# Ledger of designs, part 103: designed miniproteins, single chains, continued (3)

Each design is a single chain, and the fold is of that chain. pLDDT is the mean over its residues in the fold that is shown.

## One batch from the design tools (miniprotein)

Design m11571
Fold by ESMFold2-Fast:
Structure m11571 (fold): chain A 76 residues (1-76)
Amino acid sequence: MELIKLIEELKKEKVHPTVIANRALQLIANNPSTPQKVIEEVKKAMEELANTDDDKENERILEKMYESLRKIAEQE
């Protein structure tokens, strides 16, 4: 899944979690075949990131999104 690879690459570059979530949303918006579950997980992460300014919580939210997206990809 291109989305998972994008997230992994941006995480390695230490890009801010909110920026990673926005890039993920842009990628899924450009792919009309993206499963609804994937869209909902990215939107949920963006909403949670908007409600916190704590770097530790931002990292936790990103990791939770990443794990959920991997599980969805493994079920395909």
Scores: mean pLDDT 79

Design m11572
Fold by ESMFold2-Fast:
Structure m11572 (fold): chain A 67 residues (1-67)
Amino acid sequence: GTVRTITRQLTKEELDKLLEELRQRSENDSADTSEEERERMRALAQGITETSGKGGEVHTLVERLRE
């Protein structure tokens, strides 16, 4: 089925930590992470950055990964 994940409401601190974790995984776990997964994480991190600038809240973080 289609991959979907429901994200809770995040504070700015939690959002910053999540963004950092996704960046670290995309950079450091290249051997463990497939090209597809790494690209998905990059897209997710980009979406998080946009949301952070608008209020620091995230309701549907992984909706972009839904195809």
Scores: mean pLDDT 53

Design m11573
Fold by ESMFold2-Fast:
Structure m11573 (fold): chain A 99 residues (1-99)
Amino acid sequence: MEDRVREAAGLARVAELAKSYLDNGQYDEAARILTAVAKALRDGPTSLPEDVRRRIAELAEKAAQAAKNGDKESAKQYLDEIVRTAAEAAGVKPEELPG
């Protein structure tokens, strides 16, 4: 579904931005953006199924917590899981996402 692919691509771009913040030692900025993403997924309109949306929101909250704790490795693992989960819900592989 084209709308789901577009939303998954958006989440992949946010994950790359969060990884950039983590790589630059900007853990608070990474946590802030991930907390905002989790809230948007819970409260906002999305093309993703409700159960998938809630799962990605939970992963974003866990990534934000890992970032706040200085756990860059765990934060990145949760970000990779977000991208994989969103891509699977869109019916594509993560590497097939535009951008």
Scores: mean pLDDT 81

Design m11574
Fold by ESMFold2-Fast:
Structure m11574 (fold): chain A 86 residues (1-86)
Amino acid sequence: EKAELLERLRELIDELARLLGLSEEERERLYERLLAALREAGDTPELLRAAVRSLQAAILALREADKHPTHTKEEVAEKVRADLAA
């Protein structure tokens, strides 16, 4: 369901923003940017699921960083983004 996947994306963006300490305005801008990119790409369920998986991976990495203060959330987020782009 596209509506279900869009709701999952919103939930994941909310969690990512919370972990990164983003403001409400920054969270909304990130969500809008993601939606615009997905819409341009055709909003297929396959693309929506790929976005969900990417965000889940980033959130898991950031949550792990919270348990290991030797790794900053910022560094972990940047590494996950780089790995997903490769």
Scores: mean pLDDT 71

Design m11575
Fold by ESMFold2-Fast:
Structure m11575 (fold): chain A 89 residues (1-89)
Amino acid sequence: MEQESRSFGESFEEQLKKLEEEIGKLSEKEIEELKKAYELGLEDDKEELEKIAEKIIKGEAGGTFTTDVPELQKKIEELKKEIEKKKKE
């Protein structure tokens, strides 16, 4: 975690990776959908990324997460919580 050239985009991916570890197993379709959602609005600015991510999660932007499993939906919400926690850091 000790990197000075680390951007929100990179920490976002780390949070996603940890999310998958918690879930135990995520479908490639879900992972790709999630990755696509962040990539379509992926920027080098951490503040802008979080705003885009929030819009995507809401489905207001153009990308949204696909959830077939109710447990996954809960993890998606936790991801948002982790982002806010990271911002407080």
Scores: mean pLDDT 48

Design m11576
Fold by ESMFold2-Fast:
Structure m11576 (fold): chain A 99 residues (1-99)
Amino acid sequence: GYRTLDPHVYSKLEQTVFLFLQSVELKDYETALKYLEEVERLSREKPLSLGMRAMLAQLGIVLGAASGFDAIMNNYDDEYVKMLLEEIRKILEEKLKEA
């Protein structure tokens, strides 16, 4: 089952990133896509921290997203993180079709 972070310690954005990473680990790609959309929505109001960006880039690399390396090389700049999230979404959509 899904684990949650303490909502008194962690922000909604941090909780959503954690749930997203966990859904990918569990191969629950339908739920992963929903959490990815929520990460993208919340990040428009509060920027992703460097730690969150690094975790997402590492996940992207594990999934086969070349844009994960581009994000690292460009110091997790907003443009490259946006490209990374778009590539991750496409990979997850492809995995969902294979299920």
Scores: mean pLDDT 86

Design m11577
Fold by ESMFold2-Fast:
Structure m11577 (fold): chain A 73 residues (1-73)
Amino acid sequence: KRAEAHQALLEAIGAEIELVGIESFPELYSEEEKREARERAVEALERLAALYEELGLEDEAAAYQARADKVRA
């Protein structure tokens, strides 16, 4: 699970960076592209939270789940 958690962390970081970029220049992106970026960030963060929970890192898992919930809202 450690290699999967590491890969999931990199994917979550990348998705969040992409989302920040889109939010910084929203006029350059379609509503569909913005929605897809949010969906990718939520999926990556939720996967990371689940993997961290499996590793016994409950506080970190809860923090990533909260971030996913915030992006979804």
Scores: mean pLDDT 81

Design m11578
Fold by ESMFold2-Fast:
Formats: C-alpha cells, structure tokens, sequence
Structure m11578 (fold): chain A 80 residues (1-80)
C-alpha cells in the first residue's frame, strides 16, 4: 500500500541519518531537523492520500514509533 511504501521510505531515511550521525555526531541537530521535516511530509501525504481512517491511524501509530526510535538512538549517539 502507499502507507507501507511511505513508512518503508521513512525507516530507510532513519537508518541513513543515524549512520551519518554516527560518522559525525556534530551533525546530530541538523539531522534531527531534516528527519522531522521528512516525518511532517509523510504525515501530510498520509492525510491527503490515505482515505481509510483505520489504515491512516495504524500508519500514524507506526510513524510515531519510527520517530521515537530514531530520536532515542540519535540521543544515544550524541551521548557517546
């Protein structure tokens, strides 16, 4: 589904941004801002394109989990 594709893209982006932060922790704040911008874009696409309220709610819950995990791991990298 479109929601599955958007979430997979966001998970891929999270992995790439975390790798970038691990290579250069000084970029953590920049990468956080860029990732949150992508999250907002995915939320807008889910609202515009996913008409089923149940599918949208499930996708938003998965997106929140991806965002939370990204932010937690990014914080760990900053504290290393």
Amino acid sequence: SLSDQLLATLEGAAREFLRAAERDPSRAEELREQFLYLVDGVKEQLDAEVTDPAERAAALAQLDAIEREFLERLKEIEEE
Scores: mean pLDDT 86

Design m11579
Fold by ESMFold2-Fast:
Structure m11579 (fold): chain A 60 residues (1-60)
Amino acid sequence: MTPEQLGAELRQAREAKGWTQETLARMIPGLSQSTLSNYENGRLTPSEGKQAVLYAALGL
């Protein structure tokens, strides 16, 4: 999966739950809203560990 595809998937899953970026970021230790925004826009790729935590929080 490309960073852009991963980011789009995270955004779609978050929006499907009705969560803001701030809400999701607050659920993940060490994650800021700005970092989450960079992940969702494909500007940064989360580590495998961070991907697992994000996916768990989103129910993916």
Scores: mean pLDDT 83

Design m11580
Fold by ESMFold2-Fast:
Structure m11580 (fold): chain A 116 residues (1-116)
Amino acid sequence: MEDREIVKEYLLLQLALELGPDLTKEDFKAAMEKVVRQGDEAARLGHPAARAVGLASEELLKNIDDPELQAKLEEYRARLATPEGRAQVEADIQALVDKLGETPEELGARLAEIAR
């Protein structure tokens, strides 16, 4: 998977996990807009992962009304409604972080810094 696609999938899963099973398209849109604004600042400070996160967030915002993205949000809502589904989402996040070559803590810290 290309690094930008990995970061995009990571953002979708991480934000879904944080927003929970009652998440809405508007909640995702607001969270993505915040990540874009703060990601640009973090990227200017020399954080390469922050630039990738910002670009992924911009693409997700452009495609927020895409039927495939809406279908993914429905899937995430269904998964997060069960303990087993939540564990699967957490495992999927870990697999994506492993492919990116960063620890979950490092990537999580960058995302938290951007989302601040």
Scores: mean pLDDT 70

Design m11581
Fold by ESMFold2-Fast:
Structure m11581 (fold): chain A 98 residues (1-98)
Amino acid sequence: SSSVSQTNQSIQTFNQLGQQYPSSQNYLNQASDNLNGAVSLSTTQLQLNGVGTMGVGSAQLVQDAAQQGVDSMTQTAQDVQNGAQSYLNSVQQQQDSL
C-alpha cells in the first residue's frame, strides 16, 4: 500500500541519517523501530481485509494497533522533516566550505 511504501522510504531515510550523523543513531533507531511496527501493522490489516476476519475482538485489536502505528508514523514523519532540515544545513555548510 502507499502507506507501507511511504513508511519504508522513511525507514531508509532514517538509516541514511544515522550513518551520516552517528550521534543521532539512538533517536533514529527508535524512529525506525516505530516505522517497522507501523509497516507490520499495516500489512496485517491488509491481510485481514483480504481474508475477511469475523472476530470483533481481533478486528478491534488490529484497528487499535494500526491507529497506534499511524500515530507513530505521523510523529516519525515530523521527526524526519526536522532531521532533513539539519541534513540540508550540513550539506550546504560543506558545499560553502569548498
Scores: mean pLDDT 56

Design m11582
Fold by ESMFold2-Fast:
Structure m11582 (fold): chain A 85 residues (1-85)
Amino acid sequence: MSPQEQIQQLLDQAMEAILNGDWDEAIRLLRQVADLMVQNKVSPSDIRLLQGFVMNVMLLSQAPPEKIREISKIFDEAIKQSEQQ
C-alpha cells in the first residue's frame, strides 16, 4: 500500500469514527494521519486544508469543544514539523 493510500484509509476510518461520535478513536486515527503526512513530506498548506476540513466536520457532528481543540493542536504540531522540512 502506498503512503497516500494508507493516509486515505486512515482518514476514511477517522471520518467513520467522527460520524459515530467516537471522538477518542477519531483523535487516535488523525494523529496517525498527521504523523504520516509529516513523514511523507506533505506540504504545510495541504495539512492546514485537511485540519480545516476535519474541524468543520467535527463542528457539524457536534463534537465537544475540547476534542476539536485537541485535533487543532495535533495538526498545528504537524504543520510546524512540515515547515522544518
Scores: mean pLDDT 87

Design m11583
Fold by ESMFold2-Fast:
Structure m11583 (fold): chain A 80 residues (1-80)
Amino acid sequence: GSEAMELGAEAGKRLMEAALKAGLPVEKAVGLALSAIGLGVDAELGIPADENGEVLIERARELGDEEGAEKVEKVKELSS
């Protein structure tokens, strides 16, 4: 329910902050946030999030944000 959308938004904020810290352009950082928010919306609507979720988990880990990766993984679980 709303938990998937909240987790997606939290993951998006974390990914944006991590990307900006890593020196990524604002456009790329915002793109990651929107992708995570979209994942939460997809999970709420019952749309499978496996492939997009895996990509975002990898991006979060590359940026050094393990907690962000865990939040994305939870959104992915809620899509099933």
Scores: mean pLDDT 83

Design m11584
Fold by ESMFold2-Fast:
Order: structure tokens, then sequence, then C-alpha cells
Structure m11584 (fold): chain A 62 residues (1-62)
């Protein structure tokens, strides 16, 4: 799962990670963030961690 500070940050991530798949964003009122499931390669996960507006990245092995 990935937490984003804004929907603009989500759209930027989608443009940067063309091959990754993003779920629908769910707003978390406590954290003031948008939570998404992102299906990405390990290399794309490292890119996600460096993107502006990415608050948290939680890797779950599948």
Amino acid sequence: GVLFSSLEAVEKAKKELKTARFSEPVYDEEKKTYGLAVYATPEEVEKLKKLEGVVEVNVVPQ
C-alpha cells in the first residue's frame, strides 16, 4: 500500500510509473492522505519512494 498527500501526487506517480497498476484512492481523514494499492516491480517501488507527495510505502509480498 502507498499513501499520497494529494490526488495530484497520485496522477504524477501514474505518469512516472507507466507499467505499474494503481487501485482507486481512498481518503484517510486521520492521516489526511490518499491510500492506494500499487502493483509494481521492485524498481518501480524505489521510484515511488523518491516521488514528491509520497508519504509512506508499505511493501506486501505477493
Scores: mean pLDDT 78

Design m11585
Fold by ESMFold2-Fast:
Structure m11585 (fold): chain A 87 residues (1-87)
Amino acid sequence: MEEALALLAEAKELAEKGTEEDFERAVELAAEAVVLAASQASEELQRRMVEVLREDLALARAINAPEYVIETIERTLAEVEAILAAK
């Protein structure tokens, strides 16, 4: 959990730098943090994470978010669903 929080904190710092490259990297680090947290989470929390990621994906598509954001959410959702399915 601390490792996931550390990745999320690094992602926030990169996002605050304001360059497109830093923002893209921030999105990737946030995705890694979510997957790591999911691997350590209870089944109940993993199910909630899947629900939230599905809602986030629908919202990202509705607001025409950048393609790399949509692709990252899709990949993260697939990985969390795979973790949940393995249990």
Scores: mean pLDDT 78

Design m11586
Fold by ESMFold2-Fast:
Structure m11586 (fold): chain A 82 residues (1-82)
Amino acid sequence: VQAALDAALERLRKALEKAIGKENADSTVKYLRELAERSADPQRAVEALQRAADEIEKNPTPETAIEAVSRAVRELRRDAKA
């Protein structure tokens, strides 16, 4: 699952860089990686990140990035281990 996680985060980083700039993209991906690594369900974590990447790639705007990242954070936090 690590390879799938790394691939999803790299896609998301590239999409975010286009939408919100490199600095914001790097910090956002770092935070999402930390959340995903703490997930009790690694497969669902990868799916949440892939969904966010798909949404941002289709419409690379700051508004879409904020909405997609917020959904991913919510899903990752739901499945987080204590």
Scores: mean pLDDT 81

Design m11587
Fold by ESMFold2-Fast:
Structure m11587 (fold): chain A 92 residues (1-92)
Amino acid sequence: EDEIAELVQKAIQSKKEEEKIEYIRKALELLSEKAKEVVREFIRLQEEGKDAISILTSKLPRGKNEESLALLLVQVLLDNGISLETLRKAIE
C-alpha cells in the first residue's frame, strides 16, 4: 500500500530514533491485528536467535496478504538499518 511504503521510507530516512519509531508506529497502525501479530512473532523469534523470516514465510498463507506485507515491511526496515529494539518500541 502506497501510504505504508511512504511511512517506511520516512522511517528509514529519519535521523532521530524518536522519528523512526513514530513513522514505523503509523505504518503498523494501518495493518490489521493479524498482521501486527506477525510483527510481534517476528520480534520474539529474532530475540530467540531464530531465522524469523524463514519460519514465518513457511507458515503464512499462500499469495499476497497483510501478513506477507507485514513480513516484507519488517525485512525492508531491518535491511535499511532499523534495529530490532526500534521495531519493538514501535509495536508497543
Scores: mean pLDDT 79

Design m11588
Fold by ESMFold2-Fast:
Structure m11588 (fold): chain A 75 residues (1-75)
Amino acid sequence: MLSREEVEEMIRRIIAEMRQLIAQIRAGTSPEPVDTIVAGVRALVARLRELARELDVPQELVDELEALLAELEAL
């Protein structure tokens, strides 16, 4: 069973990984096709958003996650 603390830590790790992926895409060094990365990240963010809502995770973390997804989708 996931705790609020575990979900907060997961979101923080995913935020860091998303920033790295965005930087790699901008540098032209993406590890996979951009469409594949966007699809995977979108699915993960949707799941994390639902968990965050249920466990009352700080809105600031959810907002940052959504902003990074929007930035990734705009690439």
Scores: mean pLDDT 81

Design m11589
Fold by ESMFold2-Fast:
Structure m11589 (fold): chain A 72 residues (1-72)
Amino acid sequence: SAALEAQLQAQIRQHLAALARQLVQSYLNQGHSREEAARLTAEKVRALLEDSGLGQLAPLAERLAEEAAREL
């Protein structure tokens, strides 16, 4: 159903946002700049999505990484 699909998409977005935040924080703690941390995070999340057959979500990965870097 459309409702179930929307719920699954929301759950995936929440997991990706949490992952992006953890990765950005890790890179910042290693001494990377916010721009570099966002770029490295987007790269890792994109690779994970491509490996999972969800490469079409790559733009979402970049946006979530940039948002996490701005907030942290």
Scores: mean pLDDT 83

Design m11590
Fold by ESMFold2-Fast:
Structure m11590 (fold): chain A 61 residues (1-61)
Amino acid sequence: LEKAKQQFIAAVEQSKKLGKPMTGDSLPKEVQQKIHDKAIAQLEKQKKEEEEKKKLELEKS
C-alpha cells in the first residue's frame, strides 16, 4: 500500500528536479498538480516523522 505512495513521491521528485511536469499526458492538469502537491507535502511530513522514529526506537530499547 505505502509502496504506491512512495512511487508517486519519487516520480514527483524526479519531475521537480527536471523542472518538468510529472508523466501523465492523459491526466488533467488539475489532477497532475494535485498529485504533485500531495507528494511534496507527504515528503515534508516524512522528514518530520524521521525524527519521531528515533523516539520510537528508544521506547523499544
Scores: mean pLDDT 64

Design m11591
Fold by ESMFold2-Fast:
Structure m11591 (fold): chain A 63 residues (1-63)
Amino acid sequence: MDKVKKLAEDAAIKAIGDVGGEELAKKAREQAEKSGLAGVEIPDPKVNAAAVGAALRAVADAL
């Protein structure tokens, strides 16, 4: 649900912000959205964690 998107955004923004600063954090947020997180709904908690990991990887690629 929307928690997956929020978790991915918050974690990605925090990680990118710590590494590259505010501008990269913003770009990371856009990449997370572009990778399908804006509409991704994973009902399974375990699958949810994997989806978040994949999203963070996509964001890191945009770094």
Scores: mean pLDDT 56

Design m11592
Fold by ESMFold2-Fast:
Order: sequence, then C-alpha cells, then structure tokens
Structure m11592 (fold): chain A 87 residues (1-87)
Amino acid sequence: SREEIVAVIEELKKEVLELMEKNNVPEEDKKRTEKGFDSVLKHAKLPSATAASALSLVETLLRELKEKYPELSEELDRLLAKTRARL
C-alpha cells in the first residue's frame, strides 16, 4: 500500500541521516539528503506512486551520496537492500 511505502522510506530516511551524523558528515550535506528524502516522500504519497518508482528515486539519491562519501557505501547498500526487501 501507499502507507507501507511511505513508512518504509521514512524509516530509511531516519537510518541514513543517523549514519551521516555518526560519520560526521557536514550539516549542509545532511540537509541536502533530508530534502532529497522529502522529495521522495512527496512522490510516494501520490496515488500513481509504486514501490518501484519510489525505490528508483531512493537509489538515485543514495548513488549520489555514495559518490561523495564512498566510505558510507557498504552501510548505505545494506540499508537499501533492507528497504528493497520490505517493498
């Protein structure tokens, strides 16, 4: 359901932001990532949104984050895999 997609993405947002905080990522980049997740959540609340379309947007957001912070790649990939399994 749409509610399940939203809940799963909200949990991922929290976990990614906590990971960034733990790794001392600058506040500007944390705010940018939070804004990116808020855009995904806005999409996920649309009647036309699917698990696949929401996941695609998340994968793009996390790919950009991994390019800037390659040291977070393994943990981000684990969080994405967990999210994918729940959708």
Scores: mean pLDDT 87

Design m11593
Fold by ESMFold2-Fast:
Structure m11593 (fold): chain A 70 residues (1-70)
Amino acid sequence: ISEEEIEESLALMVFGVAKSTKDQPFIPNPKASEKIQKLEKELHEAAKNGDDDKARKLSEQLVKAIKEEQ
């Protein structure tokens, strides 16, 4: 299993959560960086708008950003 495959699996999970919670109010994580907060908000909006391509790409970017900050 490559690191890319693990990141893709995590991104799919994040995407799935965003799609399942798209109708719930967006609650930002105040302890996350501004970059991560912006990506989470954009992901929530893309999922709510049904833009699955954008939501999937944002999920990948969010997972990568979180990994880089940890």
Scores: mean pLDDT 78

Design m11594
Fold by ESMFold2-Fast:
Structure m11594 (fold): chain A 102 residues (1-102)
Amino acid sequence: ATTLRLEVRFSAAGQSATMDLVLDAANPAHRLELEAEEGTLSATVYNEADEELASLTASGARSSIRVEIEVVGDRVRVKLEAEGDAGELKRESKEAEFARPP
């Protein structure tokens, strides 16, 4: 198995940024979309039909989202984990799994 771990930390205060990560270069329709807006971070995983497989939002000026991408044979697994501000002790996680075309 090959595991790629990417930790994305944005200052959610006062800036907007969008980043699309192509999860498989041979099948570029699978993507992770990362958005940072004022006070909010979001991460969404899409399949080749542009269907949402997993979405996670973190609110607060110092929130972060962790992304773990694991490739096992013909399968890709994406784990999203959100951490809020120091005043909010709740963590939330979502997972998406899809098959790479043979």
Scores: mean pLDDT 62

Design m11595
Fold by ESMFold2-Fast:
Structure m11595 (fold): chain A 68 residues (1-68)
Amino acid sequence: SLADELLALLRELSARDPERARRTVEEMGRLRDEAFAEHGPDLTPEQERELLERMLEVARRALAEVAA
């Protein structure tokens, strides 16, 4: 699942750079808060999937930058 992929990326990021992982989780928290502000607290399955895809992109970018 997208959630499992996100968790795997965050685990790898945490192993490589714990501080960057913490900042990445904070950025994901902001994305979640933005989604709730736009759509309300009860997200549709489509909106939840879109949020997870945005979080995955953030995690992938962070890991790529740490690996460089």
Scores: mean pLDDT 86

Design m11596
Fold by ESMFold2-Fast:
Structure m11596 (fold): chain A 66 residues (1-66)
Amino acid sequence: TRRQQLIDDMHLIFREELERHPDWSPEELKQRIMERFRKRHPDATEEEIQEVERILDFALRAHYRL
């Protein structure tokens, strides 16, 4: 589904940015990931962006043990 494709692409960006910037804060990483996600998906709705950001927040909390 489109929803799953958006989530999968965000996770791919997350993995790439973690590898590229292992010393970045969760805030810096989130900003960079969402910037890349928005550029790759300019037609994404606010609802889709909010859902992706919520899933990213859970992934970041898990990775940084927040």
Scores: mean pLDDT 86

Design m11597
Fold by ESMFold2-Fast:
Structure m11597 (fold): chain A 63 residues (1-63)
Amino acid sequence: SKGGVLAQRTSDGVSRELSPDAARALAESLKQIQKEQNLDSISITFPEGMSEEAKKAIEEALK
C-alpha cells in the first residue's frame, strides 16, 4: 500500500462494514428486486474481500 490511491479500500472495507443486520437488509432488498423484475433467479457476484460467513448469510436469506 503505497501512493495516494484510496480506491483500494473496496474489498477490506466491505468485509469490515458488513454487519448481520446489513446482510439481511441487503438480502431483503434483493428479494424485492427479484419480484419487481419478475425473475426466476438472481445471479449474485460477491466482492473479493467479502467473508465466507457474509456470503452464506446472504445466500441463506435468498432461499
Scores: mean pLDDT 59

Design m11598
Fold by ESMFold2-Fast:
Structure m11598 (fold): chain A 76 residues (1-76)
Amino acid sequence: GPPPEAEITVTSPGDKAAGEEVAKRVREQLEQGGLTVVSLTVNIDNTAKSVTVELTIRDPATGYVLRSTSEVEVEP
């Protein structure tokens, strides 16, 4: 089942549904890999054509915590 105490935030101005779908897929992939999602923030800016993802995960086997931030631009 899903790990306890996961915090998922979507801040997708103008496209909340797309941001929620991205957050859901990222969380599902990480949880299927045996990782615990501590926090996940997705921001999609359709005007700037950019996506920003901030992620904090924990490996339950080791207790190790990983934090990452990624930003990508999308062309039409």
Scores: mean pLDDT 70

Design m11599
Fold by ESMFold2-Fast:
Structure m11599 (fold): chain A 62 residues (1-62)
Amino acid sequence: MTPEDAAQRLQDHIDGKNPHGTITLEQLQAALEVLGKRLRRVPGFEVDGAAAPPGLAWEPLP
């Protein structure tokens, strides 16, 4: 599966339209890659979370 596909799964889950109801660990890992790349494009956004400690920053993928 592609990292973009995993990100779409997360978005569907947030929107309340998940086909399975749960997201697998593998999908979460792939989504992390997309998130890391996105953070690099929009550094002002930092994280999608609310108040995450600086020690839990997302991994920036080159």
Scores: mean pLDDT 53

Design m11600
Fold by ESMFold2-Fast:
Structure m11600 (fold): chain A 104 residues (1-104)
Amino acid sequence: AAEEARRAGESSVETALGGAELMESGDPVKMASGAMASLSAGVGAAMAAKLSGNEEGYEKSWEITSEAAKEAAKGAYSGDPEKGKEGALKTAEAAREAARLGEE
């Protein structure tokens, strides 16, 4: 249902934004937590898009979240806060799009 998709998307946005803040710290432990938050948000965003019943939205969300999760993980692994933050923010964008699709 549209409400379920929207709430899942909104929750994923909040999680991804929290992950981006953790990435900005440059602390390896916090960056690892940020990478985990981005991964969780990515899964949530993809599921939100699926709940919307929009096949194109689901495919786009999966593509964006998959790439974002890879970038967040690479940033955390290499100690690159900028790359990690970029991945988390891309995940937040995918989650926002999933929530938007759930409104209709």
Scores: mean pLDDT 75

Design m11601
Fold by ESMFold2-Fast:
Structure m11601 (fold): chain A 83 residues (1-83)
Amino acid sequence: SMQETLELARALAISGEAYLLLRAIKENTMSLEQAKEGLAVVKRRLEELRELTKVSSRPELFEERVKEIEEIIEEMEKLIEER
């Protein structure tokens, strides 16, 4: 449906934001404090996405995006701990 399409578009936007933050951390274009703050924001957005999954008529559309964001978070956490 149109609602599901818009919800999926939102999930893709969150994933894209997480990816751009990960790239900035990898390229060392932000401070450790900025990286930690960005990680906290991404984690908050992931929780919002998990809540959308619970009330969605098609949770499978979000599961792939949730997994992608979780993998990005794990990589960000490792990079932050190594700095």
Scores: mean pLDDT 80

Design m11602
Fold by ESMFold2-Fast:
Structure m11602 (fold): chain A 61 residues (1-61)
Amino acid sequence: PEEHYKKGNYEEAAKEYAELGKQYLQQGDRESAAKYASKAYKALVEAGKEEEGRQLVLEVG
């Protein structure tokens, strides 16, 4: 995810961060889930998709 973010591929970065957040949520690791949901939100904001980011944070965090 970090590599996509650095290259400006924010939508790809957001997708990978969101998947990581969901995986941690399934494992019961809410702290890591929230961390990756936050990273996905920031990437979606950079991509101009802030509302999608808000929905993601509500779903995962």
Scores: mean pLDDT 76

Design m11603
Fold by ESMFold2-Fast:
Structure m11603 (fold): chain A 59 residues (1-59)
Amino acid sequence: GHIEVLETREGPSGQTEFVVNANGRRMTLIVDRASGLLTVTDESGEQRVMSTAELVESL
């Protein structure tokens, strides 16, 4: 799938937060550096924790 980074900002704990367009869907991604997992927030505000591979497969 195609992922385009629209915005990069600082998250609540100083982590990097990315606003992305993923195949026409806007998502906010927070990277947990310790686990390598993503916290994904969709346009409705629903949050899911997943790997990068799981995100790509969901697109």
Scores: mean pLDDT 75

Design m11604
Fold by ESMFold2-Fast:
Structure m11604 (fold): chain A 63 residues (1-63)
Amino acid sequence: MQERIDEEVEDALAEIAAYLAYKYPTDEPVSPTMAELIRRYLERHPDVPAEVRATLEEAIAKA
């Protein structure tokens, strides 16, 4: 089992999910999978600007 590669892939997907949610915000709820990825991104990047964090947390809340 290649745990390091799996972690890197999950982190990359989390970053992409966060980017899409921030740049293309929608009034529709994000999927549970998207919400999990965004949550992972926020946990891995506590230094994210407050504006970005607030937008991503709002997206998760709608899931």
Scores: mean pLDDT 74

Design m11605
Fold by ESMFold2-Fast:
Structure m11605 (fold): chain A 87 residues (1-87)
Amino acid sequence: MKKKVAIIGVAATKEAEPLARRHLENAERSFREQEGAEVIGFLKVAETPEEAIELAREMQKLGEKLADYLEKNEGWEATVGVDVFLP
């Protein structure tokens, strides 16, 4: 069976950081325990909602590139999920 990896990005404003961190922790636990996946998780905090949305877009693009690289070069099964948390 191919190695599974979950690439999880979370972008949040400072006010939403505690909720975003809990979401990331729950997602990492779920992928590790239920899917048997290795997890690469990222949390980025922004000063404004607009910056948080921009960070999420960049995380999605980079995560998709990393997933494509791992699938093509390592033969892994990769999934990407990016969420944004606003006040």
Scores: mean pLDDT 81

